# Designed miniproteins, single chains: the designs that were tried, part 3

Each design is a single chain, and the fold is of that chain. pLDDT is the mean over its residues in the fold that is shown.

## One batch from the design tools (miniprotein)

Design m70
Fold by ESMFold2-Fast:
Parts: C-alpha cells; structure tokens; sequence
Structure m70 (fold): chain A 71 residues (1-71)
C-alpha cells in the first residue's frame, strides 16, 4: 500500500530512468534494476523484471495498475 500516493506517483514518473523508459526509449539493465526497486516498494514484496515485461510504455502501465489497485 502506498505511503504517500502523490509523492509515489511523482517518483514513478519523474525518475530519469523510468521516464526514459516511459518515453519509448529501450530500457537498459540499470533502468530495469531501478524499476524493480520501485515496483518492489509498491507491492511490498520483491519483484523481478526482464526485457520482455517492460518494453518502454509497459513500465508506466504496470506502475499504473499497481497504483490503481491501491485506490
């Protein structure tokens, strides 16, 4: 459950790596690692990501679904 919904959403969108991914830039290994950390905090449990699960826009969709589920 998010501790602060607006701040958490801002962190998801404003993070340089996550923002680059959301703009359709191919995610690098570092970007995937950063996204895993963010999603792990959102779910309160460990999350593993691979290239097939986060092709650009899908990272925002996944973050939105996790966030929406808490609303």
Amino acid sequence: MPKNKESLFASLVSGASIRAISEGIKPGKKDLSKAEKVFTELLGKKVSLDESQVPGENILDLAYELFKERL
Scores: mean pLDDT 51

Design m71
Fold by ESMFold2-Fast:
Structure m71 (fold): chain A 97 residues (1-97)
Amino acid sequence: MEKVQEAAEKVLEAASKLPKEVVDKYNKEIEEKWKEMSEKIKKGDVEGAKKESEKLIETLEKFTKEMVKKDPSVEEASKTVLEYVKKLLEEQIKKAE
């Protein structure tokens, strides 16, 4: 899916324009929430996994808003990436049921 990959690359490039401290903070929070969600899926805690996936999406939305504030041209790309990630998380959790 080249269109989603191109959108992701554009978002990552925009992230490089943010202060490193901001990028590191969001990357750490995203990694931690992704691990928590994965652990809950592994344990069969589907409801807990859904809750962590929602928190992960909220964190990604905040991160992309910081990027858009610096470079408004990435707004559409960030929305494309967020919608795609949201669908993947929903499918992954549903499959674990």
Scores: mean pLDDT 80

Design m72
Fold by ESMFold2-Fast:
Structure m72 (fold): chain A 87 residues (1-87)
Amino acid sequence: DDKKKKSDQLSDDFQNSSNTMKTGASLQTDPDQKKHLQQLSDISSRTSDALRNGDYKSASDLTKQSGKLLGQPDVGDDSAKSILSLG
């Protein structure tokens, strides 16, 4: 139950991040920054879906990909390990 509560919370957090980045992309005039925000929005949305479905391996892999895109692979790897602990 605690793992499920944490998974649901993380799913909601990634959905909120995806929505924020999607809105940011729609307001962005720089094409490179717009594309970057769209990529982050897509990964966050897919991570949320994976967490909702109990696919912690896919959620972990997507979180690592997000960390690399943000230039913080160590943070992404730590978050990915945390997600794997839910499965």
Scores: mean pLDDT 83

Design m73
Fold by ESMFold2-Fast:
Structure m73 (fold): chain A 68 residues (1-68)
Amino acid sequence: SVDEKIAAIVEEVRKYIEELKASGTLTDEEIRNVAHIRAAKLLEDAGITDPAQQRRLLAEVDRLVDEV
C-alpha cells in the first residue's frame, strides 16, 4: 500500500538524519534541507504524487530533524 511505502521512506530518511547528526558537520537547518531533498526523491521514485501524502511525509521529516 502507499502507507507502507511512506513508512519505508520515513525509516530511510530517519536513518539518513541520524547519520548526518552523528557526523556533527551540518546544522539542523542544513539537515532539514538535505533530508527534504532525499524525501522528495524517494517519493518520486515510489510514484507517490498525492500532495496530501507528500505534505504528511515532509512534516514527519521536519519532526524527525527536531526530535533526533
Scores: mean pLDDT 83

Design m74
Fold by ESMFold2-Fast:
Structure m74 (fold): chain A 82 residues (1-82)
Amino acid sequence: SAEQETQLQLIELAEEAVETGDEEAARKAQALYDSLSPEAQARLAELEEEIGREVGEKGLKENLTPEEMLKLAFEKLKERVS
């Protein structure tokens, strides 16, 4: 529950940082990640790797820009954590 809420918050802040360039949002996202249990960090890392591969494959096939791929990745991460 608390870890799930923290994971959602850090993903939202990371997305904000990418979309707006807000350094403070990026720092807050990193701090939240660092506050997660080792097990929660491992699960999130596995999810990021899985989504990264899916988005990378789609990007290669459809010639997506890095910005489009990042947006899609955050969209998928938020769906999977919510």
Scores: mean pLDDT 83

Design m75
Fold by ESMFold2-Fast:
Parts: sequence; C-alpha cells; structure tokens
Structure m75 (fold): chain A 86 residues (1-86)
Amino acid sequence: MRTFYVEEHGVSPERIRSYRAAGLPDDRIRELVRRAMEVEMKNIEELKKQAEKNGDTEALKRIKEHEEQVRKLFRELDPEVYEELK
C-alpha cells in the first residue's frame, strides 16, 4: 500500500479529531498538516525526477497517481493550507 506522511506524522482525519477533542488549538493542528504536506510534496517531486532520469515510465505513472491522491487528501484535511502550498 502507498504510505502517506499524513498518517505517519499523526495527521489523519481520526487523529485530528482526537487532537481537537483533547483541546489542541486549531493553529497547532494546521501547522502539523502544513508540515506533513510540505514533506510529502517534496518527496513526490524527488521521486518524479528520479523516475524521469531513469526512463521508468511505469514508476512515473504510479508516482503521478499517488500525487493526485495526496493532493486530494490534503485538500480534504485543510483546504486553506492546500491552497497555500499547491
């Protein structure tokens, strides 16, 4: 399965709900989402460049599909952060 930094960094929808229920400020939650998105998008860009250099068209297609799923996930988690970082 494809791994998302959101889940790895504890920024899944369920985890965000738990943070909010525990009284974590919204600004702190937004900062966590922002950092996760920055890291994930940077990694995707690096993977795309490596696949292009290697001529691996199959890997490139898979990476682009993963990028689309990641963009959709972050847009659902925090559309304002998504608009800032896209």
Scores: mean pLDDT 73

Design m76
Fold by ESMFold2-Fast:
Structure m76 (fold): chain A 56 residues (1-56)
Amino acid sequence: AEREARRERVKAALLQHAKDFNEPPLSEEELERKADEIVRMTDGGHAGSRALAAAA
């Protein structure tokens, strides 16, 4: 449940970032893969803003 919520927030952040930079939104499949990877990298911790920024 906690991981699921974190993944959803990452997906939302990626979509918002694309809109903010006037870039085409990621496909649902790409969002799922990227969110899963980011959550995996930040699993067991609460610091992931740098990883998310680098991935975006």
Scores: mean pLDDT 68

Design m77
Fold by ESMFold2-Fast:
Structure m77 (fold): chain A 82 residues (1-82)
Amino acid sequence: MEEEAEKIAEEALKKIKEIKTELEKEILEGLGGIALGVANVIGKGEEVRELAERAAKILLEKGVKDERLAYGVAALEAFKTL
């Protein structure tokens, strides 16, 4: 889980660094919410949430200041591991 959370954080950080506008940020946050909703419907909500929380924590430690953005992108990347 920790090693997978680190990989998710690396992919999420790449996406965050590519953000140029507030709209792009809001879209990524929204996609993370959608990914969590879908994961919950297919019975994987808990696994994706735990992985997203760990990856978001790594992102914050690496200097990402927006907690909502960190969690949203982490959730989207965690969902892709299903």
Scores: mean pLDDT 82

Design m78
Fold by ESMFold2-Fast:
Structure m78 (fold): chain A 94 residues (1-94)
Amino acid sequence: HMTPEEFDLDVELALLEIELAILKQTADRYIKNKASPEELQKLIDQAKELSKRAGELATRAERLGNTPMVASARAIQKEADELIKKLEEALKKA
């Protein structure tokens, strides 16, 4: 059964998935349209914060022994880290 803490983490996980999807769409648009260095840096900062939050959620889920939630949070963290690298490469070309 789901504890109140697990429910709160499940909601946060869903929000992180939505935020990652929005960041990925924005990044693709910004790279395609040759966005300014300022806009690219802002998006990098947002992706770094998302990666940090996903890592913190993974740590909290691990403490609860919720292995599937740890895996999901780590997947979000990895995708955010890949997005950061993609944006940093775009910034070098700007």
Scores: mean pLDDT 88

Design m79
Fold by ESMFold2-Fast:
Parts: structure tokens; C-alpha cells; sequence
Structure m79 (fold): chain A 81 residues (1-81)
């Protein structure tokens, strides 16, 4: 089972990721079972759940990186429960 710490680590890695590193991070998330299209018990994808999560210090990052960071933060919150 993936851990909340693994999901948080993926979100942290996005702060300084290049496009190729971003693709690797998304692949690692899929391998852990927490990819952006993973469906939560409520029927929402992690990407959709992430849209309700606030993140700080990512306003100047590309929108795709902000979205992925929010999604992984949502995954960490769900795994911590």
C-alpha cells in the first residue's frame, strides 16, 4: 500500500521538476496506485479531488504541475486516514 509520506514526497518533487522529471513523477504515482486518474471511494478522481486542495508557493509554476501537486496532496490526506 502507498503511504501518505510517498504521496507528499511526490508533491515536493514537483516544486523543481523539469518536463521529463514531471513525466517520471506521474509514472511513479501510477506505479504506486495514486495516479491522477485514480478513483477515490467517493467516485472522484484524484485530479478532481485535488482541485479543492490549496497549495502555497506554486502560483508561479505551470498549471499542470500545480494540478498534479494538489492531486498528490489529496492522495496523502486520504492515505493518512
Amino acid sequence: MPTPEQARELAERLKDATPSEFEKILKEADELGIGLDTVLPDGLTLQAAGSTVKVEGLEDKPPEIQLAARAFKAAAEHLAR
Scores: mean pLDDT 75

Design m80
Fold by ESMFold2-Fast:
Structure m80 (fold): chain A 75 residues (1-75)
Amino acid sequence: SSMLEKILEELRKKLEELVEKFKAGELTEQQLADGIREEVERIIKEKKLSEEEKEKLENLALQIYMDALAEHDAA
């Protein structure tokens, strides 16, 4: 749905801000993981998402986290 797409875009933007701080050395890997989890949990609670919608947010968050770690290790 259009609403879910907007929620995923909002989450991506928030997680990208955390990734930028991690790349700048302002966050540890653990702090990045915790920050990502907190943002996902916040959105799920505020938007009262279904289990299917929750899985989509969790999958996006996991992909962004893994990509950030891989890029950091390659640098």
Scores: mean pLDDT 85

Design m81
Fold by ESMFold2-Fast:
Structure m81 (fold): chain A 85 residues (1-85)
Amino acid sequence: LEEEGEKLLKEAEKALEEGDYEKAQELLDRAVQLAIELAAQGRYRTAAEFLDRVAKIYEKLGLHEKAEQLRKRSEELRARAEAAE
């Protein structure tokens, strides 16, 4: 799952650089779903890190509102990870 998420994010960044914004968004949506699956498995910190990276790429796409929403969810997941200690 972590390796698959990393691959999706790298492919999304490449699609963005190539100007394929539709493909970039599709890959980012898949990365968000993978982060949700990681969180469901208790991998809150890893899920938060993926959401932060997705938010950064949405920001580059000019999708500022989506980026802010994902950063907020990432912070919530980090708080959850700390509470799990």
Scores: mean pLDDT 80

Design m82
Fold by ESMFold2-Fast:
Structure m82 (fold): chain A 88 residues (1-88)
Amino acid sequence: SEAMDKAHEKFLSLSFDELERLFNEVFERTADGRWIDKTASDDPEVGRQLLLALMKVSKLTPGELAVLRSLGEEELWKELLEKAKSAL
């Protein structure tokens, strides 16, 4: 989609520090050192599976997904999340 293409292009244009900041805003680090999507429930395994499913349905990296989420495309994010949940 156009928004996914914009997320990819923006990802390539951002500095390491900007990407790190966005990543930390979108993803939470569990006590055992794994990264999960902050939209996940309190179960870190569900969060991990959801992130992997989001990557698969969007064909985006975690960094590109963080950029996409930062764009405020709530309807597109909701659509991707729904597709990811159906793939679990």
Scores: mean pLDDT 68

Design m83
Fold by ESMFold2-Fast:
Structure m83 (fold): chain A 90 residues (1-90)
Amino acid sequence: GRQIIREIRDLLEAGRYEEAIELYKSNQDNPLIQELHKILLTSDNLPEFLVRAVKAGFSLDEALAVARVMGMLRETPNPVFDLMFSSRPP
């Protein structure tokens, strides 16, 4: 549910990446995480992904948290992930 996605977000913001990845892996069968996965893989760019995720009932923070963890585990380049990880905070 949403509580799991929010906990993943909070762990990522705290720099606790291993715990965020473990929590994500333990909940990959969660329907909401599967929905975000489908939206991300069928989106051509980050703005399209975010608009579709919000329309599906997710917050921007929830969508970005799941996408970030999925990006850390990706084996192949993806336009949404590449755009997200090519931008660094100052």
Scores: mean pLDDT 71

Design m84
Fold by ESMFold2-Fast:
Structure m84 (fold): chain A 56 residues (1-56)
Amino acid sequence: SAEEAAEAGYRAGQIMAKEGKSLEEAGQVGRRVGEELGGDPRLAYIAAILGAQEAL
């Protein structure tokens, strides 16, 4: 679902930030995960950026 894709993107962003990856890398990982789950890649990217920022 769209919610599952966004939540997965958010979580991916948090993990990437905790591993020292850049915000852009976190966003791109989130976008890919969201796309694989059949969601909107753009929303997953935004969710991942938010997750990464909140983890910092």
Scores: mean pLDDT 82

Design m85
Fold by ESMFold2-Fast:
Structure m85 (fold): chain A 79 residues (1-79)
Amino acid sequence: ALEEARRELERILENLKKLVAEMAADPRVSAAQIRTFAETEVAEAVEALGRRYGLSEEETRELRDEFLAEAQAAVDAAV
């Protein structure tokens, strides 16, 4: 349940960090585009996993807040 969803989100976040780094290396891609991409990917993943694993609203919110903050930090570090 929650632990399985968290592990899958951690895997998604690691893949996202690699994509963010590739996007940041492309001079044609803006920081705003990278941020929107990262935030959208995380939000969609949290919603899908929350539904799949039957997480509570509180658990889904906690994961969303945590992984959104991690995605934002990864973008800020890359740009």
Scores: mean pLDDT 85

Design m86
Fold by ESMFold2-Fast:
Structure m86 (fold): chain A 74 residues (1-74)
Amino acid sequence: MELERMAEAVRAVLPPDVAKQVIERAEELVRTQGWPAAVAAKLALQELTAEGRVSPDDALRAAEAVDAAAEELK
């Protein structure tokens, strides 16, 4: 449920193909490393930004959307 909310936040900001890559990586990080959904989403954004797949500006906007979604879940 939390991961779905993070996925919605990412899709609102990023192009569909890029959002899919971020979400798939975040899901893998939750499954393999047990990271909380918001942390996994931000780590996925950082990794894809370092690879040049997400612009720094888009990564910042997506991270802000993830943080806002995480606050709404409290």
Scores: mean pLDDT 81

Design m87
Fold by ESMFold2-Fast:
Structure m87 (fold): chain A 67 residues (1-67)
Amino acid sequence: SAEDRALVRAFLLKAGLALRPETPRLRPLVASLPPHARPISAAQLRQLVELDPEGNAALLAALDALM
């Protein structure tokens, strides 16, 4: 959803990260990120978010909905 995309995008912007467009579904998340942000795979993003499942509960739900 638009809300799920906004949550993931906010996390990526704050962390200085850019998702690799591994699928067409992920391209809208990448299009508005800074070009100098550090590239990260969808799997790497999930691993980072899963390091703090309580603090990142909303982000985990958003990732499950988007991926």
Scores: mean pLDDT 72

Design m88
Fold by ESMFold2-Fast:
Structure m88 (fold): chain A 66 residues (1-66)
Amino acid sequence: SLVDIIRKVAEKLAEEYGLDPERIERELVQFFFEHGFDPDLFAERLAKEYGIDPEKVKEIIEEALK
């Protein structure tokens, strides 16, 4: 489900980069409400906010979708 995907992404990003999983989950839910599910745009927005490589964020999102 979408909820499971959002949770997986938040947990993987928190694990890899030491980010707050609850904050990331809230940001993903808000983003989905405003823009729908777009992994490339998610990766760009999160990378800019946290100062992370967007390609690495995209890789984590793609892994969470499996």
Scores: mean pLDDT 76

Design m89
Fold by ESMFold2-Fast:
Structure m89 (fold): chain A 83 residues (1-83)
Amino acid sequence: ESKKLIEEGKELIKKGLELMSDGTVPIEEVLKLLNEGKKKIEEGIKLSLEKTGKVTKLVQEALDFLKELEKLLKELAENARKA
């Protein structure tokens, strides 16, 4: 269940980033996919921690993924501010 949520979240984020790179879709649709993906990953992490009480490899990899996503979102926000 937690693994499924994390993988579903990662797929949504990948889809959002692909659409952003394509540039043919509204930014609102991209942001929706990125936010939904982030929410699913966070929910999966929460469920894994509640069930196991441990930071497993799955949880650590998911946290690292969210950290890289947050960095990317900050870079996008800075670029938008300069335009």
Scores: mean pLDDT 76

Design m90
Fold by ESMFold2-Fast:
Structure m90 (fold): chain A 77 residues (1-77)
Amino acid sequence: SSMIKQAEEEAKKLLDQQIYYESQASLYRMGSVASKIGGDEALAAQYDALADQYEAQAEQLRAQYQAALEQKKKLEE
């Protein structure tokens, strides 16, 4: 049905956004490690702060994605 299709599209969008933010967090975390090795503690702290922000957004999206999957399951019953 169109409702199930819309629920699938919403869930896919949330998952794609989650993966994007997780990837950004990983990239900044790597930047932090590289900066620490290079002795740039200030830059490392900036990268850690950005990674923390993206990780928080990814976790929120993960919760929304799980809720969307449960809603889709209810529509299929």
Scores: mean pLDDT 88

Design m91
Fold by ESMFold2-Fast:
Structure m91 (fold): chain A 93 residues (1-93)
Amino acid sequence: MLKEKAEKLRKEEIETMLSLNPDTPEEELERIKKRYEELSDVVVTSRQLDAETWSVKVVDTRSNLYFEGEGLDLEEVEELAERLEPHIREQLK
């Protein structure tokens, strides 16, 4: 898959999901994770800390850790994964 097309589709998916009022934050997060797994070498794992904040790890398909943090909302998680993807791809070469 071409990187530019994958990034566009991922961004459109994220923007669409965030514009909705989802039934549960967990459903929204799982959908976002699946999208990142399909479109990149980046895997996002998260744990809910409270109603609006999350603990997040950003790893690659080889389980190398690139980021671990807490107090992020879902949009911040998605933006972080997008920012780290180019660096992760470079490290995997």
Scores: mean pLDDT 58

Design m92
Fold by ESMFold2-Fast:
Structure m92 (fold): chain A 76 residues (1-76)
Amino acid sequence: MPLPEEERYRLTAERLLQSMEDFKEYAPEDLRKKIDEKIAEYRQKLENAKTVEELRSIVEEIKKFIDEVDKEMRKL
């Protein structure tokens, strides 16, 4: 049973948000606050997304933020 394209992107976003939650556990307080704010922002964007293009853009934004967090964590 193939998942609808919208559902596949939502699932991908949820998995990425879970990765952000996992990174947050090891982050210093300032970075944790930034991650919490971004998780909330991305969840709100996902709720408001109406098209596959919007969902894809949100997934791309989350991936970029995870890369930024990973780079910041490596400097600590």
Scores: mean pLDDT 80

Design m93
Fold by ESMFold2-Fast:
Parts: sequence; C-alpha cells; structure tokens
Structure m93 (fold): chain A 91 residues (1-91)
Amino acid sequence: MADEIAQTLSELGRVGGEALRELDKKSKELGQQILRALSELFEAAAQLDAEGVRRASERLSRILEEGGLDEKAEEVRRLGERLSELLERQR
C-alpha cells in the first residue's frame, strides 16, 4: 500500500512537473495555478484525505485542459482516482 501510494504520488508529480514546464512558457498564471493545485493535492494526500485528492486532481485536470494538455489532464484524473482509492483503503 505505502509503495503504491508513493509510486502514484511520484507519477502525479512527474505529470504535473511536465505540464508546468509546458504551460509556464505560455502563461505564468497557468503555471501558478498548476503549482497551487499540486500543493493542494500533496497536502490532501499527506492528510490521507481521499476526497481532497479527488477535488485537487479534478482542478488540476481542468487547468491542464484549458492549457490544451488533454492527454495529461486524463492521466491526472486516472492517477488522482487511483490515489483516492488507495487512501480509502487506509481507513
């Protein structure tokens, strides 16, 4: 469980970091929104808040869609749902 949570968090960080690099070049505001959404996501995960992870992942996905990164947005939704399921199993 802990290794799966760590792996999923690592993948979310990778996708978020790639999206930040791509969108920050086009818009500083989008880059700041991505950083805030990632911060909220990792904070929710640290609190074992499955619902918080879902909300933060959905927000991040919408920001990525607005930036034209539809594939990364879908990946974030899948990883966020996976992380939420893993956190729910910790209860």
Scores: mean pLDDT 83

Design m94
Fold by ESMFold2-Fast:
Structure m94 (fold): chain A 72 residues (1-72)
Amino acid sequence: SAELEAAKAQALEELAATEAYLAGVLPPEVFAQIAPLFEEARAAIEAAKSLEELHAAVGALQARLREILAPF
């Protein structure tokens, strides 16, 4: 649907902005640990067939980032 396509485009834009922000503020060794998670999230967002799947993909990335970045 057009709504799903728009939501995916926005999610990908927000994903890219978050990745760029974290690349600028985290130590390089910490960013190297999370960079693959952004690639996995991008693939999951692009593969999502519903808003529920899209939200699940974004939520999974956020949960992983909170786990890894908790000490920072």
Scores: mean pLDDT 86

Design m95
Fold by ESMFold2-Fast:
Structure m95 (fold): chain A 94 residues (1-94)
Amino acid sequence: MLTPEEKELILEAVEEVARRHGLTIKALVSQEDPSPPSKPGVTRYLVLAVAEDGSVILGEVEVDHEKKTLTLKVAVLDSATGAVETETIVRPVP
Protein backbone atom coordinates (compact mmCIF):
# COMPACT_ATOMS: atom_id res chain seq x y z
CA MET A 1 0.00 0.00 0.00
CA LEU A 2 1.29 3.49 -0.87
CA THR A 3 2.42 5.67 2.03
CA PRO A 4 1.08 9.26 2.15
CA GLU A 5 4.57 10.43 1.15
CA GLU A 6 4.65 8.07 -1.88
CA LYS A 7 1.14 9.23 -2.91
CA GLU A 8 2.34 12.86 -2.77
CA LEU A 9 5.42 12.00 -4.87
CA ILE A 10 3.20 10.31 -7.48
CA LEU A 11 0.91 13.36 -7.59
CA GLU A 12 3.91 15.71 -7.93
CA ALA A 13 5.45 13.57 -10.71
CA VAL A 14 2.15 13.38 -12.65
CA GLU A 15 1.64 17.15 -12.21
CA GLU A 16 5.20 17.72 -13.54
CA VAL A 17 4.38 15.63 -16.67
CA ALA A 18 1.08 17.54 -17.04
CA ARG A 19 2.86 20.92 -16.86
CA ARG A 20 5.35 19.88 -19.58
CA HIS A 21 2.36 19.19 -21.85
CA GLY A 22 0.39 22.31 -20.86
CA LEU A 23 -2.22 20.25 -18.96
CA THR A 24 -4.00 20.77 -15.63
CA ILE A 25 -4.94 17.60 -13.74
CA LYS A 26 -8.64 17.25 -12.86
CA ALA A 27 -8.53 13.75 -11.32
CA LEU A 28 -5.87 11.17 -10.42
CA VAL A 29 -6.43 7.54 -9.41
CA SER A 30 -3.88 4.86 -8.56
CA GLN A 31 -4.40 1.13 -8.06
CA GLU A 32 -1.96 -1.61 -7.11
CA ASP A 33 -1.17 -3.75 -10.16
CA PRO A 34 -2.81 -7.19 -9.64
CA SER A 35 -0.05 -8.81 -11.75
CA PRO A 36 2.70 -10.51 -9.72
CA PRO A 37 5.82 -8.31 -9.41
CA SER A 38 8.71 -9.46 -11.61
CA LYS A 39 11.22 -8.37 -8.92
CA PRO A 40 11.26 -8.83 -5.11
CA GLY A 41 11.02 -5.62 -3.05
CA VAL A 42 9.15 -3.76 -5.83
CA THR A 43 5.50 -2.69 -5.67
CA ARG A 44 3.79 -1.66 -8.91
CA TYR A 45 0.80 0.66 -9.32
CA LEU A 46 -1.32 1.61 -12.31
CA VAL A 47 -2.06 5.33 -12.58
CA LEU A 48 -4.70 7.23 -14.52
CA ALA A 49 -4.94 11.01 -14.59
CA VAL A 50 -7.50 13.06 -16.49
CA ALA A 51 -6.79 16.67 -17.46
CA GLU A 52 -9.36 19.48 -17.59
CA ASP A 53 -9.26 19.41 -21.44
CA GLY A 54 -10.03 15.65 -21.46
CA SER A 55 -6.42 14.55 -22.16
CA VAL A 56 -5.33 11.41 -20.31
CA ILE A 57 -2.09 10.41 -18.61
CA LEU A 58 -1.94 6.63 -18.24
CA GLY A 59 0.89 4.51 -16.94
CA GLU A 60 2.59 2.78 -14.07
CA VAL A 61 4.53 3.56 -10.93
CA GLU A 62 7.21 1.21 -9.66
CA VAL A 63 8.32 1.68 -6.04
CA ASP A 64 11.64 -0.05 -5.34
CA HIS A 65 11.82 -0.39 -1.55
CA GLU A 66 15.46 -1.57 -1.59
CA LYS A 67 16.76 1.28 -3.82
CA LYS A 68 14.28 3.79 -2.31
CA THR A 69 13.25 5.01 -5.76
CA LEU A 70 9.89 5.74 -7.37
CA THR A 71 9.72 5.42 -11.18
CA LEU A 72 6.73 6.82 -13.10
CA LYS A 73 6.34 5.64 -16.71
CA VAL A 74 3.41 7.22 -18.54
CA ALA A 75 1.80 7.80 -21.91
CA VAL A 76 0.22 11.23 -22.41
CA LEU A 77 -2.80 11.12 -24.76
CA ASP A 78 -3.64 14.56 -26.16
CA SER A 79 -7.42 14.93 -26.61
CA ALA A 80 -7.13 17.65 -29.30
CA THR A 81 -4.56 16.00 -31.61
CA GLY A 82 -4.75 12.31 -30.65
CA ALA A 83 -0.96 12.35 -30.19
CA VAL A 84 0.67 9.92 -27.73
CA GLU A 85 3.95 10.81 -25.98
CA THR A 86 5.77 8.72 -23.37
CA GLU A 87 7.70 10.02 -20.35
CA THR A 88 9.70 8.49 -17.49
CA ILE A 89 10.28 10.28 -14.17
CA VAL A 90 12.40 8.95 -11.28
CA ARG A 91 12.13 10.31 -7.72
CA PRO A 92 13.77 9.28 -4.43
CA VAL A 93 11.37 7.97 -1.78
CA PRO A 94 11.89 8.94 1.89
Scores: mean pLDDT 77

Design m96
Fold by ESMFold2-Fast:
Structure m96 (fold): chain A 76 residues (1-76)
Amino acid sequence: MSAFDQLPRSVQDALRSVLGTHARQKPPGPVQSILDYMDKLGVPRELRAAAVAEAAAELGLPEAYTQRLLDAIAAA
């Protein structure tokens, strides 16, 4: 059930930091930058959607931003 907890601690911390920073920018950071960063960190494709959803819920990110991330992951 916890896809996020399956990631290495360093990857968890990096995703929390990047998601929080990008969502709080004005305008918000591009969704593609998060996808590229997940590729760089070696996040397994099967875990990406669940990990992003779990991290976004933990951080209290806007639903609209979270949905754009999930849509982009599904399209990739």
Scores: mean pLDDT 76

Design m97
Fold by ESMFold2-Fast:
Structure m97 (fold): chain A 67 residues (1-67)
Amino acid sequence: SMEELQAELRRLSRLHHERGKLSPEEFARFLAALDALAAQSPDPALSRTLAAERERVVANREEYVAP
């Protein structure tokens, strides 16, 4: 569900904040959850917001992911 995907995103964001970095696998899960939420959303505004967030986190990958 969209609610479960939002919960997954919040959990991974908290994990990043707590540990400083995500593993590459966790980061892949984060991007997959963003993509799935955007694809499942009937709201074009929400889909655009999620797409922008995905672009932002990819552009700043080194802030999120351990080498």
Scores: mean pLDDT 80

Design m98
Fold by ESMFold2-Fast:
Structure m98 (fold): chain A 65 residues (1-65)
Amino acid sequence: MDDLNKFYEKLKQFPEDKQKEALEKYKRKMEELRRLVKQNPEMSKEEIERMRREIMEKILKEIEE
């Protein structure tokens, strides 16, 4: 939850169109991660949280350009 709040706060620094673009990318990547988790029940919570954080950071870098 804290990481998601930081993600939203960083998004507020960008124009509204960039915020919507980032949120759509995040939604798609989270759906992909959810499917991976269902297919790989051996994944630890730590690995899942790390992947979520990496997704958020990558999206922020992409919209910054």
Scores: mean pLDDT 79

Design m99
Fold by ESMFold2-Fast:
Structure m99 (fold): chain A 119 residues (1-119)
Amino acid sequence: SEEEKKKRQELVKKFFEGAIKILEELLDEEPVKKSNEEIREILNEFGEALQKALDYVTKDKEKAEEYLKKALELFRELVKTLTKEGKEILIKALKEALDKPELEAFQIFTEGLVEAINL
């Protein structure tokens, strides 16, 4: 429904705004070295937490906020592994995504994230 789309879009915007703040806070921090396996585990847990936040936002607002908080905490761990250039790529991607519908927003975000990780 349109109401459900609006609730999901508001959660997506809240996530992107929180993610931008994390990236800006950590921009000049030296990257923490992690194995590719550790990074993949963080990415999988992050994706699962964010998906659960989206699934719950139309059903249980408190659960949605808990999973959004977990997704942002996991995103912070991931950001700590990125170069400054990678963080800047993600900031640009997230700012572009802020005004886009959910599917397009996550496509832009995912492409930016892949570019940032591969630096």
Scores: mean pLDDT 88

Design m100
Fold by ESMFold2-Fast:
Structure m100 (fold): chain A 73 residues (1-73)
Amino acid sequence: SAATLRAQLDAELARIEAEAQAKVDSGVMTPEEAERYVRLRRLYLLSSLFGHPVFKKIAEEAKAEIERLEARA
C-alpha cells in the first residue's frame, strides 16, 4: 500500500542520512562528498521504486556514481 511504501521510504532515507553522517564523522568523506552520496542514494532508491522507463535509466546512472564514490572511500 501507499502508506507502507511511505513508511519504508522514510526509514530507508533516514538510514542513508545516518550512514553518510558516520562517514563524515570518521573522516572517510568530506561533507560535500557525503551530500552527493546522499543525493545519489536517494535518487537510486526513488527511481528503483517507481518503475517508469525514464527512472530506470536514472537509477542505473545513480548506481554507477554510488559505486564510484564507495570505491574511492
Scores: mean pLDDT 79

Design m101
Fold by ESMFold2-Fast:
Structure m101 (fold): chain A 60 residues (1-60)
Amino acid sequence: DWKKAEELLNQGGKAMGAGDGVKAAEYYTQAVDLNAGKDSPIAKRARRLLQKQADAGVKG
């Protein structure tokens, strides 16, 4: 479900823009889970966004 994963990344990006890193992480995690893979470009992008957000945005 590539389109669904893209929609989830878009929703996560909007949540990040609103300062809601927790919701963004939920959307990115759902995008990764949909593909359950690491070779998918969309899943790789979602994992990188999760990592960046955790490292910089959601401390605590």
Scores: mean pLDDT 70

Design m102
Fold by ESMFold2-Fast:
Structure m102 (fold): chain A 72 residues (1-72)
Amino acid sequence: KNKEITEKKKKEMDELLKKGEISKREALARYVADSLLESTRISLLEAAKEGDERARKLLASELGVSVEEIEK
């Protein structure tokens, strides 16, 4: 389930951060992926990658980050 997947990914992200193997930006990107519902994540990320500004704005608003942070 989503909660179980999120917990597993958070543990992996924390391990990588602790070892200094990922940047804060990469940790934010992983957190974004983990915090979204599966269907919402797929539809918004797909549209955002295709250059849909509305999808990027919605994703940024939902997560409380800037559109630029999502692209990084």
Scores: mean pLDDT 61

Design m103
Fold by ESMFold2-Fast:
Structure m103 (fold): chain A 68 residues (1-68)
Amino acid sequence: MSVEELREEFERLLEEMVEKGIISEEQAKAMRDSLEAALAAAKTEEEARRVAQHWLRLVQHEKRLAEE
């Protein structure tokens, strides 16, 4: 999966979590800004992909915890 595809899936999850009331619009913005900052700090495309995958997994984990 490309960095672009991972970013799109991350955005989709944030939107769903806001819609379900798991996080606020402000929290979603903070998470988006954090991902963009982490991606900007990545020196290689492989590193950027790993960073994007890590943030996607963190958001998925937060969603699962809130649904329990």
Scores: mean pLDDT 81

Design m104
Fold by ESMFold2-Fast:
Structure m104 (fold): chain A 85 residues (1-85)
Amino acid sequence: MKEEIKEFIEKLYKALKEAGYSEIDRINVITAYLIHVLKLSPLEVMELLKEFFGLSDVEAFNYVLMVANITDPTPVLELLKKLGL
């Protein structure tokens, strides 16, 4: 559900911040998780990025576009495992 996704994004963002990832890297990892692990549509991912990070439509689209070119979910899944998520 949308609320469960929001709670997980918050948890993942905090874990990445504590691990020393930059804000851009944190948003990239979250975007990759939403697209490649949760299989959300590009529009749904853009709406979540705008809501969570205050991104414009263009900024959210650029994150989705960059991540959509990488179809392998393995690096994101391995990172989640390392973060204890």
Scores: mean pLDDT 79

Design m105
Fold by ESMFold2-Fast:
Structure m105 (fold): chain A 114 residues (1-114)
Amino acid sequence: SKPLSLLPPSAPEPSPELVEAINDLAEAVNTLDVEAASRAIETILSHPDALLALGELEVLAGVLEIRRVTAPSPESFALLGLVYNALGDLHERMGKPVAALSSYREAVTAYEEA
């Protein structure tokens, strides 16, 4: 990825396309745009470095869990379901079946509340 050196002394960096998809998802969560969030998640999960988005998806799940208590809405529950489903997929790719199952169950619960 760098023509002049092996690896720079920087934190692991996602590609611009993955960063854009993560930012699109964050904006969709902020604006309660379920359709935009679904498209952003599809882009993230189809990316070869999708696992680099794990931390950001965990942050967004936390934001939506707070909104679930402070400002519940059908859209916030649908968004929470989408984010937990994506977390389940990423945990499965990491070989963490118990964490994946837990995330998928949280997604089902959120969708039932939507």
Scores: mean pLDDT 82

